# Designed miniproteins, single chains, continued (4), part 6

Each design is a single chain, and the fold is of that chain. pLDDT is the mean over its residues in the fold that is shown.

## One batch from the design tools (miniprotein)

Design m12188
Fold by ESMFold2-Fast:
Structure m12188 (fold): chain A 78 residues (1-78)
Amino acid sequence: SELDALEREAVRAYLAGDYAAVARKLIEIAELHLKEGRYEKAIRLAEQAIRYARLAGDEELIRRAEEVIKRAKELLEK
């Protein structure tokens, strides 16, 4: 599945020490969970993505992950 492929890519990025790539893959996984209505899971994955984005020093990835959290929280409040 697309989720299995993204998870495998995230693990490979982690083993390579490419934390920006880990953050990007976690954001993609979070967005797929968001699309499927799994809002709490999307928030947890996006929060994990922020941690890796901070390790990478990538402010754009932090912003993208924060946008996922914001969208998921808005959907939880409805």
Scores: mean pLDDT 90

Design m12189
Fold by ESMFold2-Fast:
Structure m12189 (fold): chain A 85 residues (1-85)
Amino acid sequence: PSKEVVDENIEALREMIPKLRELAEEARRAGDEETAELYEEAVRKAEELIKEYEEGKLSNEEAFERSLDVSVLVVAAAARLAAFK
């Protein structure tokens, strides 16, 4: 993917982090520790990805692939949280 596409994905992840933290707290309040842990893992991976990308440690391809890994965790956590509600 192009740098422009990767930059847009990084910005989307940055905006998503506060929402993911809120969802982790929601899951924990609901008694769903596993879903809370998935959201917390997604936050940690997103923060690490943003940092490494900004430090120039990742290629555009590597950054894109890692952003997909974060997305998979978010989707898995959301599906679990929906099932618990």
Scores: mean pLDDT 83

Design m12190
Fold by ESMFold2-Fast:
Structure m12190 (fold): chain A 58 residues (1-58)
Amino acid sequence: SEKVEEAFKLLEEAKNDSDLETAVQKIREAIKLAKESGDEEALERLERYAMQVYLEKQ
């Protein structure tokens, strides 16, 4: 799914983003795109990866 691909791309950008506020916004947009895709497996993987990225930023 194009939305799933965009979501994972946003998470990768968030992981490498030195600005915490923009990184968090990218994580939120990625989760939104995954939800809109209807792919439950992709959403679960993305939420798990997003949690790891968020913890790394702390």
Scores: mean pLDDT 79

Design m12191
Fold by ESMFold2-Fast:
Structure m12191 (fold): chain A 71 residues (1-71)
Amino acid sequence: MTAEERAAFDAFMAEMSPFISDWFREKVESGKMSKEEAQATVIKAMSEAMEYLAKGKPEEAKKVLKEILEK
């Protein structure tokens, strides 16, 4: 990973980590999703977002993450 790729990843995680944590807590505590289902959804969302980060598209990575989590 280059220094630029690492900086983009760190910026993405700094912005998205609170959103992911709040989403996970709300879904599990509300009973809308099991802990296992929420974890699987986050892993899927992160996997898709990482593909866009690797392509140098951090805004698309954020959009894809939010779209997967808000389904």
Scores: mean pLDDT 79

Design m12192
Fold by ESMFold2-Fast:
Structure m12192 (fold): chain A 99 residues (1-99)
Amino acid sequence: MEETLEKLLKLFEEAKELVANADTLSRAELEAKLRRIYQEMFDVVDESEADEAVKSAIKKVIGATYGRVLRALRAGDREAAIAAVEEGKREVKAIVEEA
């Protein structure tokens, strides 16, 4: 799980950086790049050797985080979007460290 956690943390940092620089991109480009990052997170989880229950828990957090980030960005609230990424990162780290 250490390698899986490292990959997920890197993807959360990429998502945070993308959201922090959201004003440099069109909404369509921003949402497309976010979708790609979150899809890569799901792929990392699916390719891991974790138990199915742990995979399901992590994927649920990733999906919920993606939804919160999109809602915040569509509302024009970049700070809320950044906070959602950081919260998702903390939740995933906690699940992996408990597994």
Scores: mean pLDDT 85

Design m12193
Fold by ESMFold2-Fast:
Structure m12193 (fold): chain A 90 residues (1-90)
Amino acid sequence: EKEENLKKAEELGKKAEEAYKAGDIEKAAELAVKANEEYAKTLDDKKKAEALVKVAEYLAKALVAKAKGDEKAAAEYEEKAKKVLAEALA
């Protein structure tokens, strides 16, 4: 099962990149979160798995906010992502 989750994560990540290059930022953000959710399922450290998904969610919200011209919301979500990542690595 974990090997299949890793393959799904890679495929979703490629689709996210394709959507981003096509200018479909909301779809790219959604696919990027799904890719990280699948990758998180392969991790034995549940706290790191949870942090990875949370970081991906905040970065996805930041990306969508930037696309809509809301640079303040984007900066706030990026800061939240950095805090979650720092706490997970401590």
Scores: mean pLDDT 85

Design m12194
Fold by ESMFold2-Fast:
Structure m12194 (fold): chain A 86 residues (1-86)
Amino acid sequence: SLEEEAERLERVVKDGEALVKENPSPQLYEGLADAYYRLGQVYEKLGDYEKAAESFEKASQYYELAGNTDKAQEARDKAEELRKKA
């Protein structure tokens, strides 16, 4: 279910945040950003626009840290759109 996928991704991003704190690297930042982006998509499908926006904001932050400015901007734009629906 989408709820089960959200719970799994919540664990992935929590573990990922611990990993990037211990060993920051562009590759780990990009992986964490991808996980937050996916979590945002799942929350959007669940109709939880506030949590979706927060997840995309985190994805944008970590894409920026990874040096992926294009994906960071895309995630930021998604977050802003979803906040207007929340």
Scores: mean pLDDT 90

Design m12196
Fold by ESMFold2-Fast:
Structure m12196 (fold): chain A 61 residues (1-61)
Amino acid sequence: SMELEEIKEEVDRIGVRIVILDPSPEVRARVSELGRKAAEAKDVEEARRILEELKELYATV
């Protein structure tokens, strides 16, 4: 769906920003894992939960 694709794009954008702010292997691994889960998400609710986890990570760095 259009909404699902928009959320996946937002996950990618935030993920890039996080890695720029903190390029540590630990942060990159977490961003990569959340990005993978978002890419595999089949519904909007699952993708939104992953986006929220990524936003929480973004708030820490």
Scores: mean pLDDT 84

Design m12197
Fold by ESMFold2-Fast:
Formats: sequence, C-alpha cells, structure tokens
Structure m12197 (fold): chain A 98 residues (1-98)
Amino acid sequence: AEAEALLEEARRLLKEAEEALEKGDIDRAIELLEEALALLRRARALARNEAQLERLKELAEELLELARKVLEKATTQEQLDRASALILKAIGLLLELE
C-alpha cells in the first residue's frame, strides 16, 4: 500500500514535469523530476512484489526520458548539471531493478 501510494504520486509528478516542459518552465520540470526520483527511490525500498517493481521500472524509464528532454532544452549550466545528475541517478535506479 505504501509503495503503491508513492508510485502514484511519482506518476503525477512526472506528468506535471512533462506539462512544465511543454510550457518551457525548465526549472519547474527539474524540481518535479528530482521530487519524483526521491519518491521512486523510497518506493524501491518499500516494494513487496514484482508488479510494484515493474511499475517502478516503467516510471524510472519515463523519468529518464523526461530528464533527457530537459537536457536538450536546458539554457543554463545549472540546468545542464541537474539534468545530467538526474539521468545518472535514474540509470543507477534502473540498474538496481535489473
């Protein structure tokens, strides 16, 4: 139940991040992705079954794709650094799920 709640909140944050990117709000998108990653890491610790781990993997892959789009749209060094960190951390999480 706890893991499922975190996964659902992470999904909501990823959707908001995508909407922020569509509006050109790169800083907001980064903040939302960083929060989503934190929730996914907490969900990983609390996951009890394969269905939860599969949902976690799907959301982590979506986060990675959005972080790559942030990197492409970034206009400041801070945005580039934060997007790169998100990409590396998302890859790390996905490797833990393999």
Scores: mean pLDDT 88

Design m12198
Fold by ESMFold2-Fast:
Structure m12198 (fold): chain A 56 residues (1-56)
Amino acid sequence: SLEEEARRLAEELLAKGEATPQAIMDAGRRLSEKFGVSVQTGSSLVAKQVVRLQRA
């Protein structure tokens, strides 16, 4: 699903220590291409998952 892919991308960025605004935007673009959402929507979903994982 869209949310599962967003979580997976967030986990990859955090594992690499690369959870930068640019990397989150690039991940959002991949979600946009795969699921037909806007880049802003995809980036927001990845960012939400990054914050959730960092606070857990």
Scores: mean pLDDT 81

Design m12199
Fold by ESMFold2-Fast:
Structure m12199 (fold): chain A 58 residues (1-58)
Amino acid sequence: GPVGEEAVRLAREALETGDREKLERAERLAIQAYLQGDVAGAEEAGRLLREAKRRMGL
């Protein structure tokens, strides 16, 4: 859904740029997507977020 799509976009941008604010926004939206039943969007965002955190030393 739209929330999951936005979570994925922000997670991808955080991965590309190292932007912590985008990382934090993507994490909140991924949780919201999961609660709305968009498991696929939440899981894709979660995958990108884990890689972004790894690259940022988090």
Scores: mean pLDDT 88

Design m12200
Fold by ESMFold2-Fast:
Structure m12200 (fold): chain A 63 residues (1-63)
Amino acid sequence: SAALAAENLAAAAELEERARELREEAERLRAAGAPQAVVDRLEINADFLELASKSSRYLAEKL
């Protein structure tokens, strides 16, 4: 369905934007001298969101 494909693409875009925001926050915190564990947690979360986004895009293209 074209509508379902569009929804998956929109979801993928939102996940990508959220991942970008988390990476920017991680960079700010690293520059501010935050504990590495805090920075690592944000980067791990961004990696998960990027993986989810890729999966959503793959599904949209195969529908």
Scores: mean pLDDT 87

Design m12201
Fold by ESMFold2-Fast:
Structure m12201 (fold): chain A 90 residues (1-90)
Amino acid sequence: GPWRGRPSVEEIRKIMKDPSSKGFSVGTGLRAGEEEIKVADETGKDLIDGVGGKISDDDLEKLVNSKSFKGIYDGTLTDEQKEKLKKAGK
């Protein structure tokens, strides 16, 4: 189905700063500084690796507006949620 509720840059920054966040998943196709933002792993848990709070607002906006962006999910992805992300990317 159509993807709804893509997070704003401000919401992404809140997730990155919140120590209570259970983790998140993000699509890749862009570089965040010197490292690629990783996609959901096979266990259903993802992290933004290596850059953290050093990613610029411009790069973050480019990520959210990219066709390769799959979404940010606060929590562990289930197999059903992974399939929904795959379908939303078509």
Scores: mean pLDDT 45

Design m12203
Fold by ESMFold2-Fast:
Structure m12203 (fold): chain A 100 residues (1-100)
Amino acid sequence: MSRAEFEVEVLHALGLMTAYLALKAAQKGDEETAIEMLDIAVRIFDEIERLAKEHPEVAPLAERGRRDLAEMFEKIKEVAKKNGLEKAYQHAEEALERIR
């Protein structure tokens, strides 16, 4: 495994964990925490994209990370809408546009 591959795998795991925390916060109606965790997950994805541009060999790992995070952001968006968390919904929609 290259250093870049290892870094992308670590960032992917951290991104998914952070997105999961955002989902749990949204399920509890904790809009502030949901937004904070969602924004962190987006920043983690930005770092994955940066590594993929510098190290083309990690592009398949970065694409997997993008798909997995997109699925999590869609779930967060649905839960935020259902629970009336208007700001969290907007942040989730912006996160989806950012990674699409």
Scores: mean pLDDT 89

Design m12204
Fold by ESMFold2-Fast:
Structure m12204 (fold): chain A 77 residues (1-77)
Amino acid sequence: MSAEELREGARELEKRGDLARAHSAYAMAYLKEGDIEGAIEHLEKAAELGDKEAAETLAKLYEEQGDLEKAKKAREL
């Protein structure tokens, strides 16, 4: 699946009010393009909306960057 297809899917999820899944899909599109900062922003929003998979992905990205405190906080979302 391309980044373009993920963004189109995210936009449709957003229109129907499924914001957690929409933000996770936007994050996946950013990850495919190598935009880790854009991915983190959308993963934070998805995790705050109760997406535990997004919270775990966010924590792993922070661990890869060496930010163990942010990784711990992400898992608490």
Scores: mean pLDDT 82

Design m12205
Fold by ESMFold2-Fast:
Order: C-alpha cells, then structure tokens, then sequence
Structure m12205 (fold): chain A 73 residues (1-73)
C-alpha cells in the first residue's frame, strides 16, 4: 500500500521504534477514514471544491500534529 510505504519511509528517517510506528499507523489510518468520510459528505451535498480542499488541508494539519505528538511521547 502506498500509504504504508510512506509511513515506513518516514518512520525510518525519524528512527521510530516498531511500537511507535504501529501506533502512528493506526492514528493516521483513523484520520484517513475521517477525511474520506468528510469528502464523501461534501460531495453528496454538492459542496464547493473549496470546501473539500479546506477539509483535506485540515486533515493534513492534524496528521502533522499527530506526528509531533508521537515524537514528543
């Protein structure tokens, strides 16, 4: 999976332990599912492309915050 590949690549660069990688993957997957659900809802409501882009940007920021938390923990 492209997502798992990206996570593994980043984890190797950051020197994360297998335990941290597993927790990080689960949290990112949860965010990914939330993002997909929100995009689907926006599409069903005929929301603007702008709204969809904003939701995607918010999810990416949340992923960045999660990464920061994992590093701090």
Amino acid sequence: EKFDEAVERLAKRLGLTPEQVEEWKKRIEELNQELVARIREADAKDDSVESTVRTTAQALIAIGDLLDEIIKE
Scores: mean pLDDT 66

Design m12206
Fold by ESMFold2-Fast:
Structure m12206 (fold): chain A 61 residues (1-61)
Amino acid sequence: SNRERAEELLERVKELLKKEKDPKKKAHLQSMIEVLETLIRIDASEEEIEEAEEGLKKIEE
């Protein structure tokens, strides 16, 4: 469940990166991809995944 949630979030971040033209936002999205791939690899807690979701929400603003 937590892994599936992180994988869904990773897909959303990758889709945003494809549409993004601002270099600073691209760098931030790329950093988020690296964080999410790490969270998936280490089977991170729900709390860690929720923090990543909140980070993405702030980028989308």
Scores: mean pLDDT 78

Design m12207
Fold by ESMFold2-Fast:
Structure m12207 (fold): chain A 67 residues (1-67)
Amino acid sequence: SRVEEILERLRRELLALGLPEDAAENVVRGLGDYIRRRKLSLEEAEELARSVLTAARRHLAEKAAAA
């Protein structure tokens, strides 16, 4: 499905940022469950995936600066 394509892209992007595989899987699974439960549109799903990726980037940048 189109939602599965969005989630797979998000997973790859999270892994590229340096998230551990289990952490990326948990994020993608949680988001997928939320999208399905809430019956979100494709546009809303893309917006959420983008927001999650932005939040992950900020978190990892802050963690890297603190290390």
Scores: mean pLDDT 83

Design m12208
Fold by ESMFold2-Fast:
Structure m12208 (fold): chain A 80 residues (1-80)
Amino acid sequence: MKSVIEIWREIVERAEKLRDFLRKEFPEYDENLIDVAALTLALELLNKGEEFDPDSPEVRARAKEILEEMKKLGEELRKL
């Protein structure tokens, strides 16, 4: 069984790769939104046992969905 530290290391490694990809593909989004989206995708992919594939249209679609959801939450927060 993988230790908590090993799992966390895998999440960080995946998040770093996803962050670089998201910054390249979606430069119009705020850096903080990109960081949160990268971490969220890393967790989802690890939970599914899937590897990050930058050429996957499914991964790109999910990344955009997360970014748009986070943007909407930020806009709602500004209304308060």
Scores: mean pLDDT 74

Design m12209
Fold by ESMFold2-Fast:
Structure m12209 (fold): chain A 93 residues (1-93)
Amino acid sequence: VSQEVLDVDVEGALLLIQATISLNEAKRAAEKGDVERAEQAVKDIENILEQTRKLLEEAKARGNEDAVRVLEETHRGIESILEEAKKLLEKAK
């Protein structure tokens, strides 16, 4: 296993953890009717998704197929988290 693949696995895991933390903030905000906090949580997840997209583009440019696979899975996971956070924002309104 190459160090580069291990580094991408760690980065992907950290991005997914950060997105999950923001999703939990969106859940708490929705329970309290705090629209502003829910909007901030959605924005935080959108920023994490953009970071994941940039890493994916870099991996594709380098031709690292294993890194691309890991980052594509991470990107899909964060997209799912973003959809859930947006639904929570609509409930807070």
Scores: mean pLDDT 83

Design m12210
Fold by ESMFold2-Fast:
Structure m12210 (fold): chain A 55 residues (1-55)
Amino acid sequence: AEAAYERGVEAYLAGDYEGAIAHFREALALDPDHERARALLEAAQANLAAAQAAA
C-alpha cells in the first residue's frame, strides 16, 4: 500500500494523472482505509478529466 501510494504521489507531481490513478487504486486495493490515497485519487481523476477536455 505505502509503496503504491508513493508511486502515485510521484506520478501526480509529474502531471501523469493516469499513472497516479492506477497507483492510488492499487494502494486502496491493499489498504481500503488509506484516506490520503482516496483523496488524491479523486484529485487525479478531476485533473485527468480537465486535461482530456482541453485536448
Scores: mean pLDDT 80

Design m12211
Fold by ESMFold2-Fast:
Structure m12211 (fold): chain A 87 residues (1-87)
Amino acid sequence: ILPFSPEVEEMTKKVAEEFEKKFGRELSQEEIDLLKLFIASLKYRDLGVGSLEDMQEALRRTLQTERGMSEEEADALIELALKVVNK
């Protein structure tokens, strides 16, 4: 995995901007850092890591339990990240 590459940073910024437009709030630095890690994992997952569904659930739980993000916000953030990475 090559986290925090310029490509990952650009994708993270795009996802954060779309989230801000939808929910009218800025992501915290901790939420941005979790998002960067998730995007990097999606982009560079070529070696025997857990399923995509397991990664999505792990991020969703962390955002909700550690950051107090709603289920709707967490699901939207994950969906936006998947759309940006899959283009």
Scores: mean pLDDT 75

Design m12212
Fold by ESMFold2-Fast:
Structure m12212 (fold): chain A 66 residues (1-66)
Amino acid sequence: MEYRVTLSGSVEQQVGTVLRLLGYPGAEVEKVGENVYRVTLSGSEEEREAIIEEMRSLPHVELEEI
């Protein structure tokens, strides 16, 4: 599954979010614009749903399925 992730807030918050995304097993993260990332999640459906729910709960993060 592919997602567009738009980050806002401070540089520290943005860096923290990117590091979190890179920490997920099988996640591919690509910068496609200023504060905009393409994230590809692999793994089980349950694992992907848990990650998506967590990211949607974060402040200063906008998540959109591509």
Scores: mean pLDDT 77

Design m12213
Fold by ESMFold2-Fast:
Structure m12213 (fold): chain A 81 residues (1-81)
Amino acid sequence: SKKEKLKEEIKKLLEEAYKALKEGDFEKINEIGEKIEKIFQELVKLLKSQEEKDELLDFIQKLVAEMVDKLNEEGVKNVRK
């Protein structure tokens, strides 16, 4: 479905943001953040029930937590210099 495609797109963009963070490419991170925001807005327009909205928020929170955990465990190279 369109919702599933948009969720997968957000996941891929978060993975790209993680890679950009490790490379110190903050301009790329900002660009990816803007893309995620636009996709999120499109997803919200497709949601009709509170349950669907809660499910989307849970999905995004889990992805963000996973990215934060990876950053905390591995560190960012440009910060460790």
Scores: mean pLDDT 72

Design m12214
Fold by ESMFold2-Fast:
Structure m12214 (fold): chain A 57 residues (1-57)
Amino acid sequence: MMELSDFLLEELRRLGIEVDREMDRMEAMEAVLRLHELKLADPSSEVAKALEKARKG
């Protein structure tokens, strides 16, 4: 089952970020926020597209 959380975690792993799907989910969100700050300068990045697809479906 590929839900928002699972999809996002898989995307982070593909970008080379180690994440836990358990209680350390907050660490994954923090990593996403850091990447989000970088992609604010380039919203056409794969990260931006992945987040948009996860939201819109």
Scores: mean pLDDT 57

Design m12215
Fold by ESMFold2-Fast:
Structure m12215 (fold): chain A 63 residues (1-63)
Amino acid sequence: MLSKEELERETRLSLERMKGTIYELAGDNEKAAEAYRKAAELAEEMGEEELAEEDRKRAEELE
């Protein structure tokens, strides 16, 4: 069973990743990088190290 806190973090992670994608498509690389960095932090807090590294690298590529 997922706790309410885990579900909330997972939802925030998904939202930040979607924001990153939307900002990339709009050409706003600074906002996209910010969203992916937030997603990486959430993934790290959830113990999803591989996902956190992926989102962090994505943010770095946009700078």
Scores: mean pLDDT 80

Design m12216
Fold by ESMFold2-Fast:
Structure m12216 (fold): chain A 70 residues (1-70)
Amino acid sequence: SLFEKAEKLKEEGKELFKKKKYEEAIEKYKEAAKLVSEAAQKGELSPEEALKLLDELNEGIEEAYEKLKE
């Protein structure tokens, strides 16, 4: 499912973040966010579930960008 693929991409992003590969982590989080949005549009996720996941992914992206500035 789109949700399962998004969760895998989120975990890949977290692993890349731990390895200090912040740019690659951002790309994985962005891919996951796209799939979450598609899943919501197709009715595979509720709007509430999608918003929660997008908030988590956006936090990960923000943290990675802050690391890249330093």
Scores: mean pLDDT 86

Design m12217
Fold by ESMFold2-Fast:
Formats: C-alpha cells, structure tokens, sequence
Structure m12217 (fold): chain A 83 residues (1-83)
C-alpha cells in the first residue's frame, strides 16, 4: 500500500507539471478557440483529480491511481495536440 501511495504522489507531481505546460501554451496562444479548448481540458483534468481525491478518502488507492493516470494522459495529449 505504501508503494501505491508513493506512485500517487509522483503522478500528482507529473500532473502539476503537465498542467503548468498546458497553461503556458494557453497564454502564448493567439487563437481564442485553441485557448478555450485548452482551458476546458484543464478543467476536465481537474475534475478527474477531484474524483481521485474522493477515491483516496474512501481508501481506494487503485481507483485513485487510475483517475490520476487519466488526468495526466488528458493533459499530455492536449499539450501535444495544441503544440
């Protein structure tokens, strides 16, 4: 269980970095539609992170990891698509 908790903490760190990069791309974008889409995807990822926090509170660390992996993938794919 401790190893899984450590993985969750590392995933959270990667999500923070991906969100930071996504936000920087949004700020640099001169295209309002691209900026809006990026901000919407960041909000969607935030909802997944919130669900992961609920899973952690319920003791379901496996579900929390799955939700965090989804959030990370969503942010990374969004960054890649908009670069």
Amino acid sequence: MEALKKEIMELHGKIVEAAKKAYELAEKSGDEEKKKKLLEKIAEADKLVAKAAEAIAAGDYEKAKELLEEAKKLLEETVEELE
Scores: mean pLDDT 79

Design m12218
Fold by ESMFold2-Fast:
Structure m12218 (fold): chain A 118 residues (1-118)
Amino acid sequence: MMVVTESGGGTVAEGGSVTLSGKFESEFDKVLMIEWLRQAPGQPAQFVASISGSGGVSLYAADVKGRFTISVDPSKKTAYLNMSNLQAADTATYYDQGVLGTWPMRTSMGEGTQLTVV
């Protein structure tokens, strides 16, 4: 079973920057796609960004495009979300999710890392 551990959250000032990381253990060779999701208090979970397991293709939600950059280091089995020009609306718990190319297809995500923008 794949385990994902997110880190890098905390309290950051508006206009600041932070990098979140998600480390993948076991089965990383089966990861087709890595996604960052977030859930703000009182809101549904939303898509933030995705990248192929090889790092070749990335997609961003419209509200974060140009401010956030997703990357993956396969040698470290770690995905990163580099966040710049942070806004109060970015306050959320952030989750890193791996999509596994198994049959049936499986997803695995961690417990999340909390970001508070003040």
Scores: mean pLDDT 82

Design m12219
Fold by ESMFold2-Fast:
Structure m12219 (fold): chain A 91 residues (1-91)
Amino acid sequence: TIEASELIAEGIEKFKQGKYKEAIKLYEKALEIQPENAEAWKNLGEAYEKLGEYKKAIEYYEKAVKIYEEKEFTGKAEEAQKKLEEVKKKL
């Protein structure tokens, strides 16, 4: 059985290779298994940002921030919030 963490790891490898659309498919599959996985939402936002789809990147970063805040991962929430603000400036 493929676990969400394995899909995220594979997606990160595709992202590092510049294969952003392939990374997106892997992150989306991970989110079907674990909808509350903030790392997958953040990585999805990063991939859409690389594709120039800033509106989608904003939506996914906002989702990641919300989940990190709900789980009290303050540092990760702050990092995701910073990325969100940087992408908003590109609109």
Scores: mean pLDDT 88

Design m12220
Fold by ESMFold2-Fast:
Structure m12220 (fold): chain A 97 residues (1-97)
Amino acid sequence: SEAEEEAAKLAAELRAKGDAVYAEMQAALNDPSLTPEEKLAKAQALEAEFAKAVLKMMFEMWSLGIPEDEIQRLVDEITGEYLAKVKPIIEKIKAEV
């Protein structure tokens, strides 16, 4: 259905956003011009941006009539993949503060 095709696009967009956030966090961690506090602030801003993107995907999928259990499954899958990538970077940044 069109709703299923749009939901797949929304999920792909959220995954791409997670990858972009991960890349920016890695860049911040490896930037010698940033203080540990500046790296942490940037990482927190990027985490907030991703969280906002998750909520947007959930709302748009809900508006398309996607079942709540399918929305939750996709959120859990995508956020789990995201956290597996970014958590080690965040912990390394926090250890420097």
Scores: mean pLDDT 90

Design m12221
Fold by ESMFold2-Fast:
Order: C-alpha cells, then structure tokens, then sequence
Structure m12221 (fold): chain A 76 residues (1-76)
C-alpha cells in the first residue's frame, strides 16, 4: 500500500511536469484558448493528485500551474 502510494505520487508528479512543459509551450506559441484551458485543467488535476498522494514536490508544481493559469488569462 505504501509502495503503491509512492508510485502513484511519482506518476502524478511525472505527468504534472510533462503537462506543465506542454502548457508553457502552448502559451509561448499562442495556442487556442481551448487548448490552453485543456492543458491547464490536466496539469492542475495531475498536481493535485501528487498533493493527495503526499509527494514533496506537489505544492511547488501546483503553484507553477496557478502562475501559468494567470499568465494564460492575461493573454486572453
């Protein structure tokens, strides 16, 4: 159970990092608002999953997602 929780936390962090990178590129490249919103939602879900599973990087990733959301909103 503890090993599974650690794996779930690591998977969530890996997913969040990948989605955050994709979100950054989408914002930089001026992607459609719907695409940015999709990536923002997915990154938020992944970061909150990492937080739920207790990963130490989760809070930092969630704050990064929030900052990217603010940046995206300013471009809309």
Amino acid sequence: SEEQRRRDAEDAVRTAKALIEELKKSIENGAKPSEVARLLTAAYIAATSALYFGHPEAERLLEEVKKLGEEAEKKM
Scores: mean pLDDT 86

Design m12222
Fold by ESMFold2-Fast:
Structure m12222 (fold): chain A 77 residues (1-77)
Amino acid sequence: MEYERHVEELLKATDPEEQAQHVNRAVSAILDAIEAGDLETARRGAERLAEALRSRGHEQAADDLLKVLEEEIKKAE
């Protein structure tokens, strides 16, 4: 799945700018899944990305991002 690659890169990145790039790419892949109607992949991707952000110390950003992505998924239902 596209978001998995970006989440794995985020976990390996030590550079804050590279981490932000991988977060943006993972979000893009999750939004693409929502547009394609693959809401199950989008939900798993959002949860996986939030977990990765928390593991990197971005707990508030993880919670905020997960909430936004869950609302987008809900609108697509």
Scores: mean pLDDT 80

Design m12223
Fold by ESMFold2-Fast:
Structure m12223 (fold): chain A 69 residues (1-69)
Amino acid sequence: GDAEAKELLKEALEALRAGDVEKARELIEQALTLATNPELKKGLEAALESLERGDLATALSALHDALQV
């Protein structure tokens, strides 16, 4: 559920801060499969899109904002 998605999101945030983009992407994708809240899903999708563009700063912001949902 959303609580499990948020735990994976926290791990993704740590991975991204460490520069492990591949691990962060995998964790965000897993979180997206567990998330049920539409606002949380949008935040996770925004983070994935930012990572695809190579925009790590925007991805970090999107993940941080998603944790506030």
Scores: mean pLDDT 85

